# Ledger of designs, part 47: designed miniproteins, single chains, continued (3)

Each design is a single chain, and the fold is of that chain. pLDDT is the mean over its residues in the fold that is shown.

## One batch from the design tools (miniprotein)

Design m9606
Fold by ESMFold2-Fast:
Structure m9606 (fold): chain A 91 residues (1-91)
Amino acid sequence: SASVLDEAVLAARGFGEGVRAADEVASGKMTPEEAVERLTEAIKKENNPVYAESLLAGLRYMAKHEAKTHPEKAKEIEEVLRRVEEAVKKL
């Protein structure tokens, strides 16, 4: 098993990737479809549940953050979250 420090690094990297992808979708720099493909690939490559769970947490955090000011952007991030969760369950 990874050390606690190694798990913390994986969690931080996962969360950051989820936040980054959500921000790029919200800003129109990436489509929801592109975000689903990128994030699913990142989870597959890392092959670590701490990374995957933290990445999904990053998406969820950003969806809640956007919901108060930009509800349509929040809906797009929620769709990305839903599709990535579904794709990961099939792995």
Scores: mean pLDDT 87

Design m9607
Fold by ESMFold2-Fast:
Structure m9607 (fold): chain A 95 residues (1-95)
Amino acid sequence: SDVLQQVLDLYDKAKEAMAAGDEQTMRAHLTQAIDLVLQNKDTFRDLASTLSVDQQRQLADALSFLLGWSYRNSRSEERNVLGDLLAQVRDLLAS
């Protein structure tokens, strides 16, 4: 899925920016990744069960990081969507 790949690419770019100490670029990429997840929340719910185990792990890692980072600036709706998707992916990984 293009939207999954976009979120994972933004997450990777954000991690690279974080390692380089570029907080502005990191924030921009993380914000864009969160916005994509929120705008495509139903697509991600439907998509999660069709993913490979490796893709589910990558998505869980990304969602966990986004949720943790967004906690300082996130609205309740952002945390709920990210948290619900993370719980769904973790449940699939436990199966």
Scores: mean pLDDT 84

Design m9608
Fold by ESMFold2-Fast:
Structure m9608 (fold): chain A 60 residues (1-60)
Amino acid sequence: DDRRGRLLAEIDAYLTRLKKDPERYAEAQAMRDAFLSHGTLESLETLVQVFREVERRKEE
């Protein structure tokens, strides 16, 4: 799944950037795990958008 693979790679990249903050890393990892247990491509896209918004706000 090319689309799924790309979304998962983006999620993993975000989690890798969070490893310096173990508390936020654990929260994001739990969200990813809960999502993957019943997630669809649409929910994967939503999760990616949420992570992008969080990063965007951090840049502000």
Scores: mean pLDDT 74

Design m9609
Fold by ESMFold2-Fast:
Structure m9609 (fold): chain A 99 residues (1-99)
Amino acid sequence: MVKIKLEGPKKVPAGESIKIKAKLEADEKGEYLVILKLKDAENPEKIIGIKYAKVKAGEEAEFEFKNLEKGKKYKIEGIAYDPETGEELGKGELEVEVL
């Protein structure tokens, strides 16, 4: 089983970035492709930004999203992929409100 645990603020002030820590939990050792998608929480099919990193099992990567709209709620979705096959292995989610 592969799991992405996202850690970050539930609320950020206007003008601040959203800083997210993605921890990869996996039963097998190795390196995985982790993609974070910044989505509109009201319209989650709308992808606003994408960031990615290769992360080893048990390690974490930090991501930062900038230029956020005041008063808007965002959904951040983290997905772990097998780097050889491209198969989706695990998923995590976090919501952040910009004050």
Scores: mean pLDDT 81

Design m9610
Fold by ESMFold2-Fast:
Structure m9610 (fold): chain A 101 residues (1-101)
Amino acid sequence: MKEKVEYIEKESGLEIPEELRPIIERYLEGKSKEQIDNLVEFIKRIFEKIPEARRLNILTFMYVLEQNNWDVDKALEEFLKLYAENPEELNLKALDKYLGL
């Protein structure tokens, strides 16, 4: 499980806070290698279009990707729409889903 988190950080360049690692590890435990690779691709594509999104929590990317059944293209379109509307609201929805449960 630790290996999945380290892989995501290495390949995407996204920094994952230590306090979130246990939550992320538990969430990713049931995810396939293909789903993890899709998460990495999604994060990288977002950073190419919105470099400022590097400040966002990993849970925000996981939230949008899961809402789109791990389809990177659909998740990308939804993320761009939600981020343009209100990036703070998007972050709060992700935190509520993963920390409020």
Scores: mean pLDDT 78

Design m9611
Fold by ESMFold2-Fast:
Structure m9611 (fold): chain A 100 residues (1-100)
Amino acid sequence: SVEELVERVIEIIREVLARVEALLPQLSKEKRREAVILGASLGLLELSLRMGLKFNDKESVIKNVKKAASVIGELVRLLPDDEGLRRAYREIQEILKKLE
């Protein structure tokens, strides 16, 4: 159950990263810069989540899911009209409620 929820968070992060990459050419220079920084943070969090699962570090996993939700929330703030990002944010928040 917890493993399946965290695996879904990893999928959400990958979907968000693919969506951000697709949107980059359409963004202003300032928004592109911010989106790249937030995307890099999500990439590191994906690796941290995979390592947390591999080494059964539940505390680190929950902390990193919370961080991923925060970063996705910042991407939604940056790109408020993107339905895919808003959907990803809603889903990760529901997963957090189940993990806590």
Scores: mean pLDDT 89

Design m9612
Fold by ESMFold2-Fast:
Structure m9612 (fold): chain A 116 residues (1-116)
Amino acid sequence: MKLGSATFEAEIDGKKVRLAVTVTMEEGKKEGYATAVLVDENGNIVAIGVGKATFDEEKNTAIAKLKLMSVEEAKELARRLAERYGRPFGGVYTKEEIDELIKEAKGKEITVEAPL
């Protein structure tokens, strides 16, 4: 498994925000998963991102396509999927649950490049 991470600083409506992205590449594959958190200037998580990543061999980077949800939307989606898949509290996510989480995630789509 290869892990990539990137942090981006931006201003939205005059407020400082940070987007922290983590990419997990599947071993021997050109595809993987990406997660992100959007953090405000006070350190509060204001959005959660989930999506898929693809490996760019020419740049040695992962290209992550993420959907950003509010924290409340992310919690409710995770709760519904845990109930649907019968996952106990603190149980590990299955690949099928993760794929459905990404599929059902609604929100602003962003694309980011993370070095591997």
Scores: mean pLDDT 73

Design m9613
Fold by ESMFold2-Fast:
Parts: structure tokens; sequence; C-alpha cells
Structure m9613 (fold): chain A 94 residues (1-94)
């Protein structure tokens, strides 16, 4: 049921929510992450999609580690551990 137009709407919706929490500068990284994860889920260009998702996660971690930790209510080290676990899962899915 998800057309390319519906996928783009979902990607933009996720990026909008992230931008509301982390700031407008986070929108591009959030869009890239959502798009890459959606490609990976569909089995499209899985290796490239996994690499794109990991790169977007690393960008979010580098720029917004403190903001993510404060929003979630956990330590920066716990955020880093969660991102490493997520990157490992993404690599395994490719």
Amino acid sequence: MLSEEEQEKIIKEIAEEVAKVLGEDAREAAEKLARALLKLRRGEDTVAAAEEAIAALETLLRKYLKEIAEYVGISEEEVRAAFEALKARIRAAA
C-alpha cells in the first residue's frame, strides 16, 4: 500500500518530528536515515542503504548527542551504546 509519494510523506513526517526535537539542522540527517531504513526494509540496494543509514546515524550522534540524551533522559554513553547496537543490527540486515 505504500506508493513512492506515501513513502516520501512518511520520510518528511519523521524528519519534521526530529527537527521539532533536535532543531531544523537535524532535518536532512533524519530524512536520509528514514529513507535509507525504508530502502533496507524493502530489500532495495541493501548494502548501500545500510551504509547510508549508518552514515546518517553517525551524523546525528556527532552533532546531537547531548540533545538526544536530554530528550530521552539517559546518559550520552547510553546513547552511544544504543547507536552502536542499532548500527550492528543495520549491518546484519544488509
Scores: mean pLDDT 78

Design m9614
Fold by ESMFold2-Fast:
Structure m9614 (fold): chain A 65 residues (1-65)
Amino acid sequence: LASLVGKPVSEAVRAVGEKFGLDEAQTEELRRRFLAARGTSLSEPATAADVVALVALAERIVREA
């Protein structure tokens, strides 16, 4: 997932969702929670902290299912 650093946040959200086996609704929930927590734009380059936050949120969504 380190390869996602510098890619648009929208691409990082999709890639993290795919890695965790999230469906379309769960991936949209990941996107929603990430934007609420980080306040960053989907078109901005993802930082290492953004990727870590996406992974933590995806793990939470999987645990809730």
Scores: mean pLDDT 80

Design m9615
Fold by ESMFold2-Fast:
Structure m9615 (fold): chain A 75 residues (1-75)
Amino acid sequence: MSAAEYARLRGDPETAEIIEKAEEAVENNDWEELKEYGKKLIEKSPTVEIRAAGARAAEDKEKLEALREELRALS
């Protein structure tokens, strides 16, 4: 089950949409959108792992691969 599916099942569709957009940004190599969604995930993420990855991605582009791996680990 993906992190976005988990958020929807818990009745948090806003967090689910942010996670889905972040995952799409990773697949599309849109690093600027990923930074913006990473910032939003800092406050709304259902897990410690995705919040940490979002915080790292918001700081600089070198950490975007770490966010990609955290999103995959939650799926």
Scores: mean pLDDT 60

Design m9616
Fold by ESMFold2-Fast:
Structure m9616 (fold): chain A 84 residues (1-84)
Amino acid sequence: GVEEARKKAEKEGRMELIELLEKVSRLGVLYEQARKAGKDDAIAEAEKLVRKAQEILDKGGWSEEAIKEAIKLVEEAIAVLEAA
């Protein structure tokens, strides 16, 4: 799970990955809240941003640079869901 991945990233000194995993955890909570509130448009916009983040991570081989760019997109997805 995310908690297990976070602990492994901490042990390996990958601080950027820890930040990404914490934001992904927050995003998951906001998705559940948005679904319960029927915020389908906000969910769709957030999912587009998350898919872009996943593509960057896959193409970049989870490098520090790819993770930092993915964090920006996850933060935008969080902002979309919080504004809904």
Scores: mean pLDDT 82

Design m9617
Fold by ESMFold2-Fast:
Structure m9617 (fold): chain A 86 residues (1-86)
Amino acid sequence: DEKEREELKKIEEMYEILAKRKIKRVMDLARRNLSPGDLRRILDRLDRYIDESRKIGSIVLTDKIAGYYYLAEKAEELEKEIKELV
């Protein structure tokens, strides 16, 4: 159904935007508040979460939504961890 496909595409776009915003917040907080060593550890963990998100999102549109949701949740967890360190 063309109508269902349009709605799922809008949902995918919304979750992609959410994930990107959450990642930007993590990157900005880490760069401003952490030592070079701690920053590297956070960046390495974020890269792993991006890779896992891609693995989740590899088959169908609904999996891509799940992948972006996973990435947004993991970025939010990292943001919380950074705030606990400062």
Scores: mean pLDDT 81

Design m9618
Fold by ESMFold2-Fast:
Structure m9618 (fold): chain A 109 residues (1-109)
Amino acid sequence: ASEQRWAAWVERGQAEGEAGRLYDATVAKANAFVAQAKEDVENSDKLTPEELKKRIEEYEANKAQIQADGDAAIAALSPEDASRLRTHVANAQAELDKAIEILKKKAEE
């Protein structure tokens, strides 16, 4: 029974290809937001208090977007891929939280 289920996904490729595409898109978006947040943290001394506040708002929105996209992708994934994506989303959220805290402290100067 299980072998027939997995063989059907592999043979048809449609559901697995779509789920993989959603996984890859969510991971790429999360990685891009984390990379931008790290760059803004490194360049935080060059940002005005107004720019810092705007960046904080943008990253809080990005956290919400990653979570929503992740939840939508997880619904279409295998349990194993869903578990991996949950871990990736959680790690991205943690990195964005660290960046937001640093930017908030900088804005309070």
Scores: mean pLDDT 80

Design m9619
Fold by ESMFold2-Fast:
Structure m9619 (fold): chain A 72 residues (1-72)
Amino acid sequence: AREQDKKELESLIKRLESDPRADPKVVEALRKHLKLLNEGKEIPASVERELAVAATADLLRIIGDRLDEQLA
């Protein structure tokens, strides 16, 4: 389970890094989160939730922009 979560985070970070519309601050925050998980450190649930909300919002914005471009 934990290994799968790390893999999903790595995939998300890679997707965001590859998109010029991504917020670099969100990408950096996710990378720091992944590093802490790799070190076996605990992260407060509030911080995890904030990162999840920020990453989801950024992804939805990118998806919206890409759908608009596909229809143009």
Scores: mean pLDDT 72

Design m9620
Fold by ESMFold2-Fast:
Structure m9620 (fold): chain A 95 residues (1-95)
Amino acid sequence: SHMFEEIRELLREAALAILRGDLARARELIERARQLLARADLPAEVRALLADAIRDIERALELAKEDTREAVLEVIGLTLRVIGLLLDAERILES
């Protein structure tokens, strides 16, 4: 569970970095989360949720480079979805 807690915190910090416009920091945090997930001993269903969260946060990072209302709303939606996926993963680990 320690590996899960580290990945969760990295992805939460990445989401906040994107919302603050610190895209370089977000990229670093996402890469660290990806590297930890690759070596983490976690249940398959938890790994799938974390992989989905990484995919969503990477999409948010790419969209955050755009200066449109549609991109801003999609970035917010993706960051909220990431938080939901992390909560789902935590619930599985607590079961």
Scores: mean pLDDT 88

Design m9621
Fold by ESMFold2-Fast:
Structure m9621 (fold): chain A 89 residues (1-89)
Amino acid sequence: REELLALADELIEAYRELLARAPPSERLRVIALILRAIGLKLDIEWGLISDEEAIARLRALVDEGIALAADDPALRARFEALRARLEAL
């Protein structure tokens, strides 16, 4: 649980960095993904979802982050590192 919360926090930070660098055309989508990540963190914190469901939802958000960061090697590497950590759980 603590590991899932830490991953959710790092995912939110990665998306906030993506938002800071995003062109105007992408900002609304990135904001929506940040809100989804925050909602997921709350669901994990309150025990409203299983660990398996939390991992699946974190993976989906990481995959969207990788796609959005395709032209930014440093941000893409951050999302790919989060994917690797989720696979190790």
Scores: mean pLDDT 84

Design m9622
Fold by ESMFold2-Fast:
Structure m9622 (fold): chain A 72 residues (1-72)
Amino acid sequence: KEVKFGQSTDKAGTVFTFEFEKGYEVTVEASALPDVETSVDVTIEVDEEKGKITVTATAGNAGTAVKVTAEK
């Protein structure tokens, strides 16, 4: 199991990018500081030629933390 953690406490629109080997199942979780609305846009792309999975998460609100976990 691999765990990647990205955190944004300062501004909306912070982009987090994580790369994993193909064959892993990825899970994205978001949390916010107290009294902050949580919003995250997630894109998962699979590169068949390179055998990679790229996960991109963009924080919609300042104070949003993003956690990405990969399992096989």
Scores: mean pLDDT 66

Design m9623
Fold by ESMFold2-Fast:
Structure m9623 (fold): chain A 97 residues (1-97)
Amino acid sequence: MALAPEERARRLAALGAERRAELLAEIERAKLTPLELAGVAASARMFGDDELAAHYRAGSTPADMEAALREMLASAQSEETKARLEELLAELRAEQA
C-alpha cells in the first residue's frame, strides 16, 4: 500500500478511457478464469469503479460472481466490508429474480 486507496481511485479516474483500456487489455492477456474475473469485478465495485466492475462482470457468470462474493464475505473482517459485500450479493440476486 504505497498509495492510499482514495488517491489510487482518484488517479485512475483522472487517467480516463485510454489508461482504462490499457489495464483491460493487460487483464485480458492474462487469461483470467470467470471466477477470477468476477473477483476483479467485485473489487472494482467495492472501490466505486462501476464501469470497470461492469466490464469484468460481463466476462463471468452470475454463479461465478456469487461464488467470488461469498468467498470475499467469508474472509471479510470489518463490518463495513461485510455490509458492502452483502449489498452486492443482494443486487446480484435481484438481477437473477
Scores: mean pLDDT 66

Design m9624
Fold by ESMFold2-Fast:
Structure m9624 (fold): chain A 85 residues (1-85)
Amino acid sequence: MEELEKKIEKYREEIRKRAEELGVTLPDHDIEMAAYLKVLKEENSEEVIERLRKLVDEHIERAGLTPEQRAEVEKSLENLIEKYK
């Protein structure tokens, strides 16, 4: 947990700085999801997968996505998890 949180904070800062260099402002939720996706590529652990699923569900709820859009996002996440397994 503590080591994972440290990696996520580091990647959130890197993503935020990169977005700033490109003149783009990303919402905190997008930065956090991107950080977990980056960790997933290095460390495809059950903890990372579970947290990423929760973040995606929270994002879908908050963004008010349609059932069709939700299914596509969930499908993309499952494909990404399988790719880095």
Scores: mean pLDDT 77

Design m9625
Fold by ESMFold2-Fast:
Structure m9625 (fold): chain A 67 residues (1-67)
Amino acid sequence: MAKLVKVETTDPVTNKTRTSYIVSADTPEDLDKLEEEVDRLLKEGKLTPEQAEALRRNLDAQRDALA
C-alpha cells in the first residue's frame, strides 16, 4: 500500500508552519509509484527540491528494508 501524506505543523516556539511529507510502501511496485509521484510533484512545482530529496531518501531506505 503506497502512501504519500502531507503534514503541516506549527511550531509553538517560533510560530512557523512546517510542511512535511511522509512516504510508506509495502512492495517494490509501491516504491516505484511513489518515486514517480515525487518526481511529478517536483516537476509541477508542488514540492521544493529539499522536500523531494528528503522523500527520495525515505524511499531508498524503504527499498533497502524490502530487499
Scores: mean pLDDT 73

Design m9626
Fold by ESMFold2-Fast:
Structure m9626 (fold): chain A 85 residues (1-85)
Amino acid sequence: SDSDIQKRLIGLERGKALHLRDWLLSQGVPQDEVERLYEVLVKALENMIKNKTPLQVRDDFYQRVTDALDNQDYEEMIRIFEELE
């Protein structure tokens, strides 16, 4: 069912966001701030799924997040989270 597909997609996006959370904690970001940023990211991804945002747009968004992490581009990370708030 569409509901089961949405639930699976949300679960996958939450799993990806969890890796970001763990990475931010490893960089010494305070836990309260990490949990706030994690919830902002999860909510944005859930809204993308609920609003039927095309898979390519979601993949491009996640690629932008992972590229910023891999390059330790903190300015890009800040921009991404500011855009989601």
Scores: mean pLDDT 69

Design m9627
Fold by ESMFold2-Fast:
Structure m9627 (fold): chain A 64 residues (1-64)
Amino acid sequence: ERRLNRVTAVVDGREIELEYAPDATPEQLALFRAVVDRMRVEGGPGASSPEEQARFRAQLEALA
């Protein structure tokens, strides 16, 4: 099994990689998936505003 999950996101118009440990609780993993799915529903990482991208990143980092 992989040691961490990685998602590429656009923050402040830049592509960055977000890392999230896979040994997190089911609740934390659900939040991670919800954030990724939210970005996808809005047409991908670049479709969200910079503030929304920063918010998603902060949520993922808080869970790590």
Scores: mean pLDDT 53

Design m9628
Fold by ESMFold2-Fast:
Structure m9628 (fold): chain A 88 residues (1-88)
Amino acid sequence: DLAKKAADARNEMLAAVEAGAPDEVAYEKGKEWGRALVEYMKANKSPMTEEQIEKILELYREVAEGLGPGAGEALRGYIEGIEEALKE
């Protein structure tokens, strides 16, 4: 189930950030969540255009810059995971 895969990836990322995992671990978990979310959206024919998603990711980049280590790296991974999966 792609929805479960996305939810599990999100929960893993949140758990890693809360546990104070290294930035590289938080980043990779965020990236996993971003990829899983795009897989779910593609399978469910999301009405959001690529341009609409890009605008949301721009806003998330501003938020990530303010969060600092751990949480900021997880969100950066999430953004990059979405961007990479959308190019596929």
Scores: mean pLDDT 76

Design m9629
Fold by ESMFold2-Fast:
Structure m9629 (fold): chain A 80 residues (1-80)
Amino acid sequence: TDKLKEINKPISELTDEEIDKIISDLVSYTDGGKSLRDAMRKLRDMGRLPTLSEVQSLFSNSLDSGEPARWIYDGLKEVL
């Protein structure tokens, strides 16, 4: 919440570059970054904290295990 306040934009107005920065903070590398960005844009468009199942569904094509999806979910919970 506080980091997003510093950007001075609501979540729905985040640019692809701002999403890349958020994903970079949550994941040490962006191999498959297009899929991760697409998933983050879908989360942004939801306008609410996603469930773990929704994160797993959105990131299933980018991540090969439930553990990375959990880490992203926990990170988004702190940011959103």
Scores: mean pLDDT 55

Design m9630
Fold by ESMFold2-Fast:
Structure m9630 (fold): chain A 82 residues (1-82)
Amino acid sequence: MSKYSAVDVAERMIDALREQKEDATLLHQTDDFEIELEKRDGKIFAKIRSRDEKTLEKIVEALKKRGVEVKEVELLEPPPPV
């Protein structure tokens, strides 16, 4: 798990989903981030959650570069109380 960046995971999920002929949903969950990709009517939509804002931004940029529509972006649980 630690050998793959969140962006690498997102790229692999997009490629896997694009190989499907039918509507499908892929979900990848870790302690640090979650990526949900849904293929509907030939279009791919994304819902993303991450504990790190920079990781979140990198995933969003990777998805947009691949023509994926980002529907939901959520910053999970803020860092420990300040």
Scores: mean pLDDT 76

Design m9631
Fold by ESMFold2-Fast:
Structure m9631 (fold): chain A 83 residues (1-83)
Amino acid sequence: MQAVVREALVTIHELREVIRALEELEKEGKATPELRKLKEQLESLIRDLEAAIAARDVDAIRRTIAEAKELIQKGRELIKEAR
């Protein structure tokens, strides 16, 4: 497996972990419009990353990983604050 594709798969896994944490907050009645929008953005990034992998577009994969890493960090901070 190419190093970039491996990093992309790890990034998808991290995106799904943040989405699961957001879904738990929704079940606890702690969902805000901001958290719901964040979940939609994370789900969109997974689709974009899967499409880039399927297309074998290395530049698109790298750009999407960079965007995903920023949003994962923001998501983790917001989840901590929402507790």
Scores: mean pLDDT 84

Design m9632
Fold by ESMFold2-Fast:
Structure m9632 (fold): chain A 92 residues (1-92)
Amino acid sequence: AAAQLVAALAAGDYATAVAILSANKNNAAILAAVGDVLLAQGNPKAALLYYQKALSIAGASDAAILAKLGAAYAALGDAASAASYYAKAAAA
């Protein structure tokens, strides 16, 4: 599902992307995958929102999502928040 969503978004197949998102709106892995695509497209603000939603579903100590939040904050130029989230990821 996450790999299919990333492929659909990359291909511009919005109908498939919308269907996957609608079926998986509370799935942490799918939300994190959307964040990954948005970050790759240069939209760290939107990526941050999706990573925060993913973390709220997966649990506050999910190391992979905490690291993704660190990367999104770094892309925004927020070095302090980035360092904080990377430290949380390392401790998780």
Scores: mean pLDDT 77

Design m9633
Fold by ESMFold2-Fast:
Structure m9633 (fold): chain A 108 residues (1-108)
Amino acid sequence: MEKAQRMIDGARGDIKAAESNLKKAEEYIEKGDFRKAAQHLSAAAINASGAFVNADLARRLAETTSPADRERILAEVAALEKATEDVLARIKALLKKFDALSEKKKKS
């Protein structure tokens, strides 16, 4: 079941990259560098999409495995899907903050 584990590892890597980009986006928002903040928010969204795709592929590969391996893989996929949803919620919150601050700057 090496292929499903590779997809799980890929999704974990994508989540880590998304979290790193979210941290950078927040730092740039605090500095007023909205251009760089937007670039890192975009990168975080791309990474979150990658995590979703890799988790879905792992779930599909689980159907070709032993019952014991399938149960383990599906549990790991469920955890990755939750982590991806949490990252997407954080992206949405930061984007809302970005839009509010960017609009205020246009009125000055």
Scores: mean pLDDT 83

Design m9634
Fold by ESMFold2-Fast:
Structure m9634 (fold): chain A 89 residues (1-89)
Amino acid sequence: MKEEALKALEEAKEAIEEAKKLLEEYKDKLPEEEVERLKEALEQAERDIEEARKLLEEGKLEPEDVIKGAERLKKEMEKLKKYILEKAK
């Protein structure tokens, strides 16, 4: 279970990195204020992943809750990527 949770966090981190790459690629097609907000949100998501990993290693988070959180974050990243592509026309 802990190993599955760590894998879920790694997959969520990859999803964040993909969204960051897409945002950088299409930043000139989006309003500047929106790009700044999305960049800050993605940086916060990366910090949240690192914090969750630390808390999981310390035994302060249940692996099942970590997996659910990571899955939710991956879905949000998928929605964000679609949003960026739609806004880029």
Scores: mean pLDDT 84

Design m9635
Fold by ESMFold2-Fast:
Structure m9635 (fold): chain A 100 residues (1-100)
Amino acid sequence: DLSQRLIEVLKALGVLTDEDIKRLEEYAKKNKRSLTTVLLSLFVGLLLRLLADGDHAGAAALLAQLSPEDYQALLDTLREMLPGPAGEELVAELERLRNA
């Protein structure tokens, strides 16, 4: 489950606490979105912030926390959430970081 794996990674990095996860689950239910969508938005937001700060190594290290299988699931879900040129550009950027 991509949601569970994202939770584990973000908790291990100290980004999310168990209390934060409960708040995100409530937010997802209230806004009629999947928890996976909310977690992916946070994960991508962190990646973009690292890139904006010039921390390409940190961004690559964050992506490296995902197994190859979870990483592919992330890309597939991202393509479904953001169909079109903007989503494909973001996927290409993430693939470049993952392979750096």
Scores: mean pLDDT 74

Design m9636
Fold by ESMFold2-Fast:
Structure m9636 (fold): chain A 79 residues (1-79)
Amino acid sequence: MEEVERLEKEAKELETEANQKRKSYDDQINKFEELAKKGTEEQKKAAQKAIDYLRNEADQVVSEAEERIKRLREEAKKL
């Protein structure tokens, strides 16, 4: 029973961390999207490159965290 609590706690901590990182990436992306709409041609290109990079980073980080969370919760359910 103690093991279930540890796995659920680790899963919740990873979920909180993933949500915080996702929000940080979303905030950065929103700033660059605003620049992409109202900036110069060069600023629009730089902003789009930054958005693409941030989306790829966010997808990778969140996907890895979600997979780890899923594994921890599946382990907890088997105990």
Scores: mean pLDDT 81

Design m9637
Fold by ESMFold2-Fast:
Structure m9637 (fold): chain A 111 residues (1-111)
Amino acid sequence: ARALLEEALALVRQAAASTDPQEQVRLLQRARALIQQARPTVTPADLPLLREIIDLLDQIFQKSTDPEVQRLAAEALLEASKAYLSVAPKEEIPEAIGRILRAIGALLDLE
């Protein structure tokens, strides 16, 4: 999981720094796939990486005016939030559920 999440974080950082929607779409598609692949094997040691990925994806979603970038950021955010929920301390579970519900709501608003 760690190597996949580190690669996903690098791609999400590049997407956050990019002003080109086409580049952001390409980077986010790859990041989403890596997060989804990593999800079954995440451990509590991956929590700091997951938090940074989630925060950056939320920033991309909030700042983007491109519907495809917003959709992919929300889908990646949902995958990262599911991974986070699976390993988060019990006291953080309500916040993780809130993030998942927000990502689902964002996806429904884009459809």
Scores: mean pLDDT 78

Design m9638
Fold by ESMFold2-Fast:
Structure m9638 (fold): chain A 70 residues (1-70)
Amino acid sequence: SSEFRERLEKLIERQYAELMAKAKTAEQKKIVDEATKKAREYLETEKNEVAAALRIIGEFLDAEIKIERL
């Protein structure tokens, strides 16, 4: 549904803002930008809403772990 896709778009916006606030270095900011780009690609290409949500959440979780390891 368009409403669910809108909620995923808002999730991407929130995660980007939260992780960018935590990112202190250019390397950490690049990780956030790359995760956000992949999340937006999944929102556009993954037609199954649950699969889209899981892929988007996974990209941001992976980015947060990578930032914490730096």
Scores: mean pLDDT 87

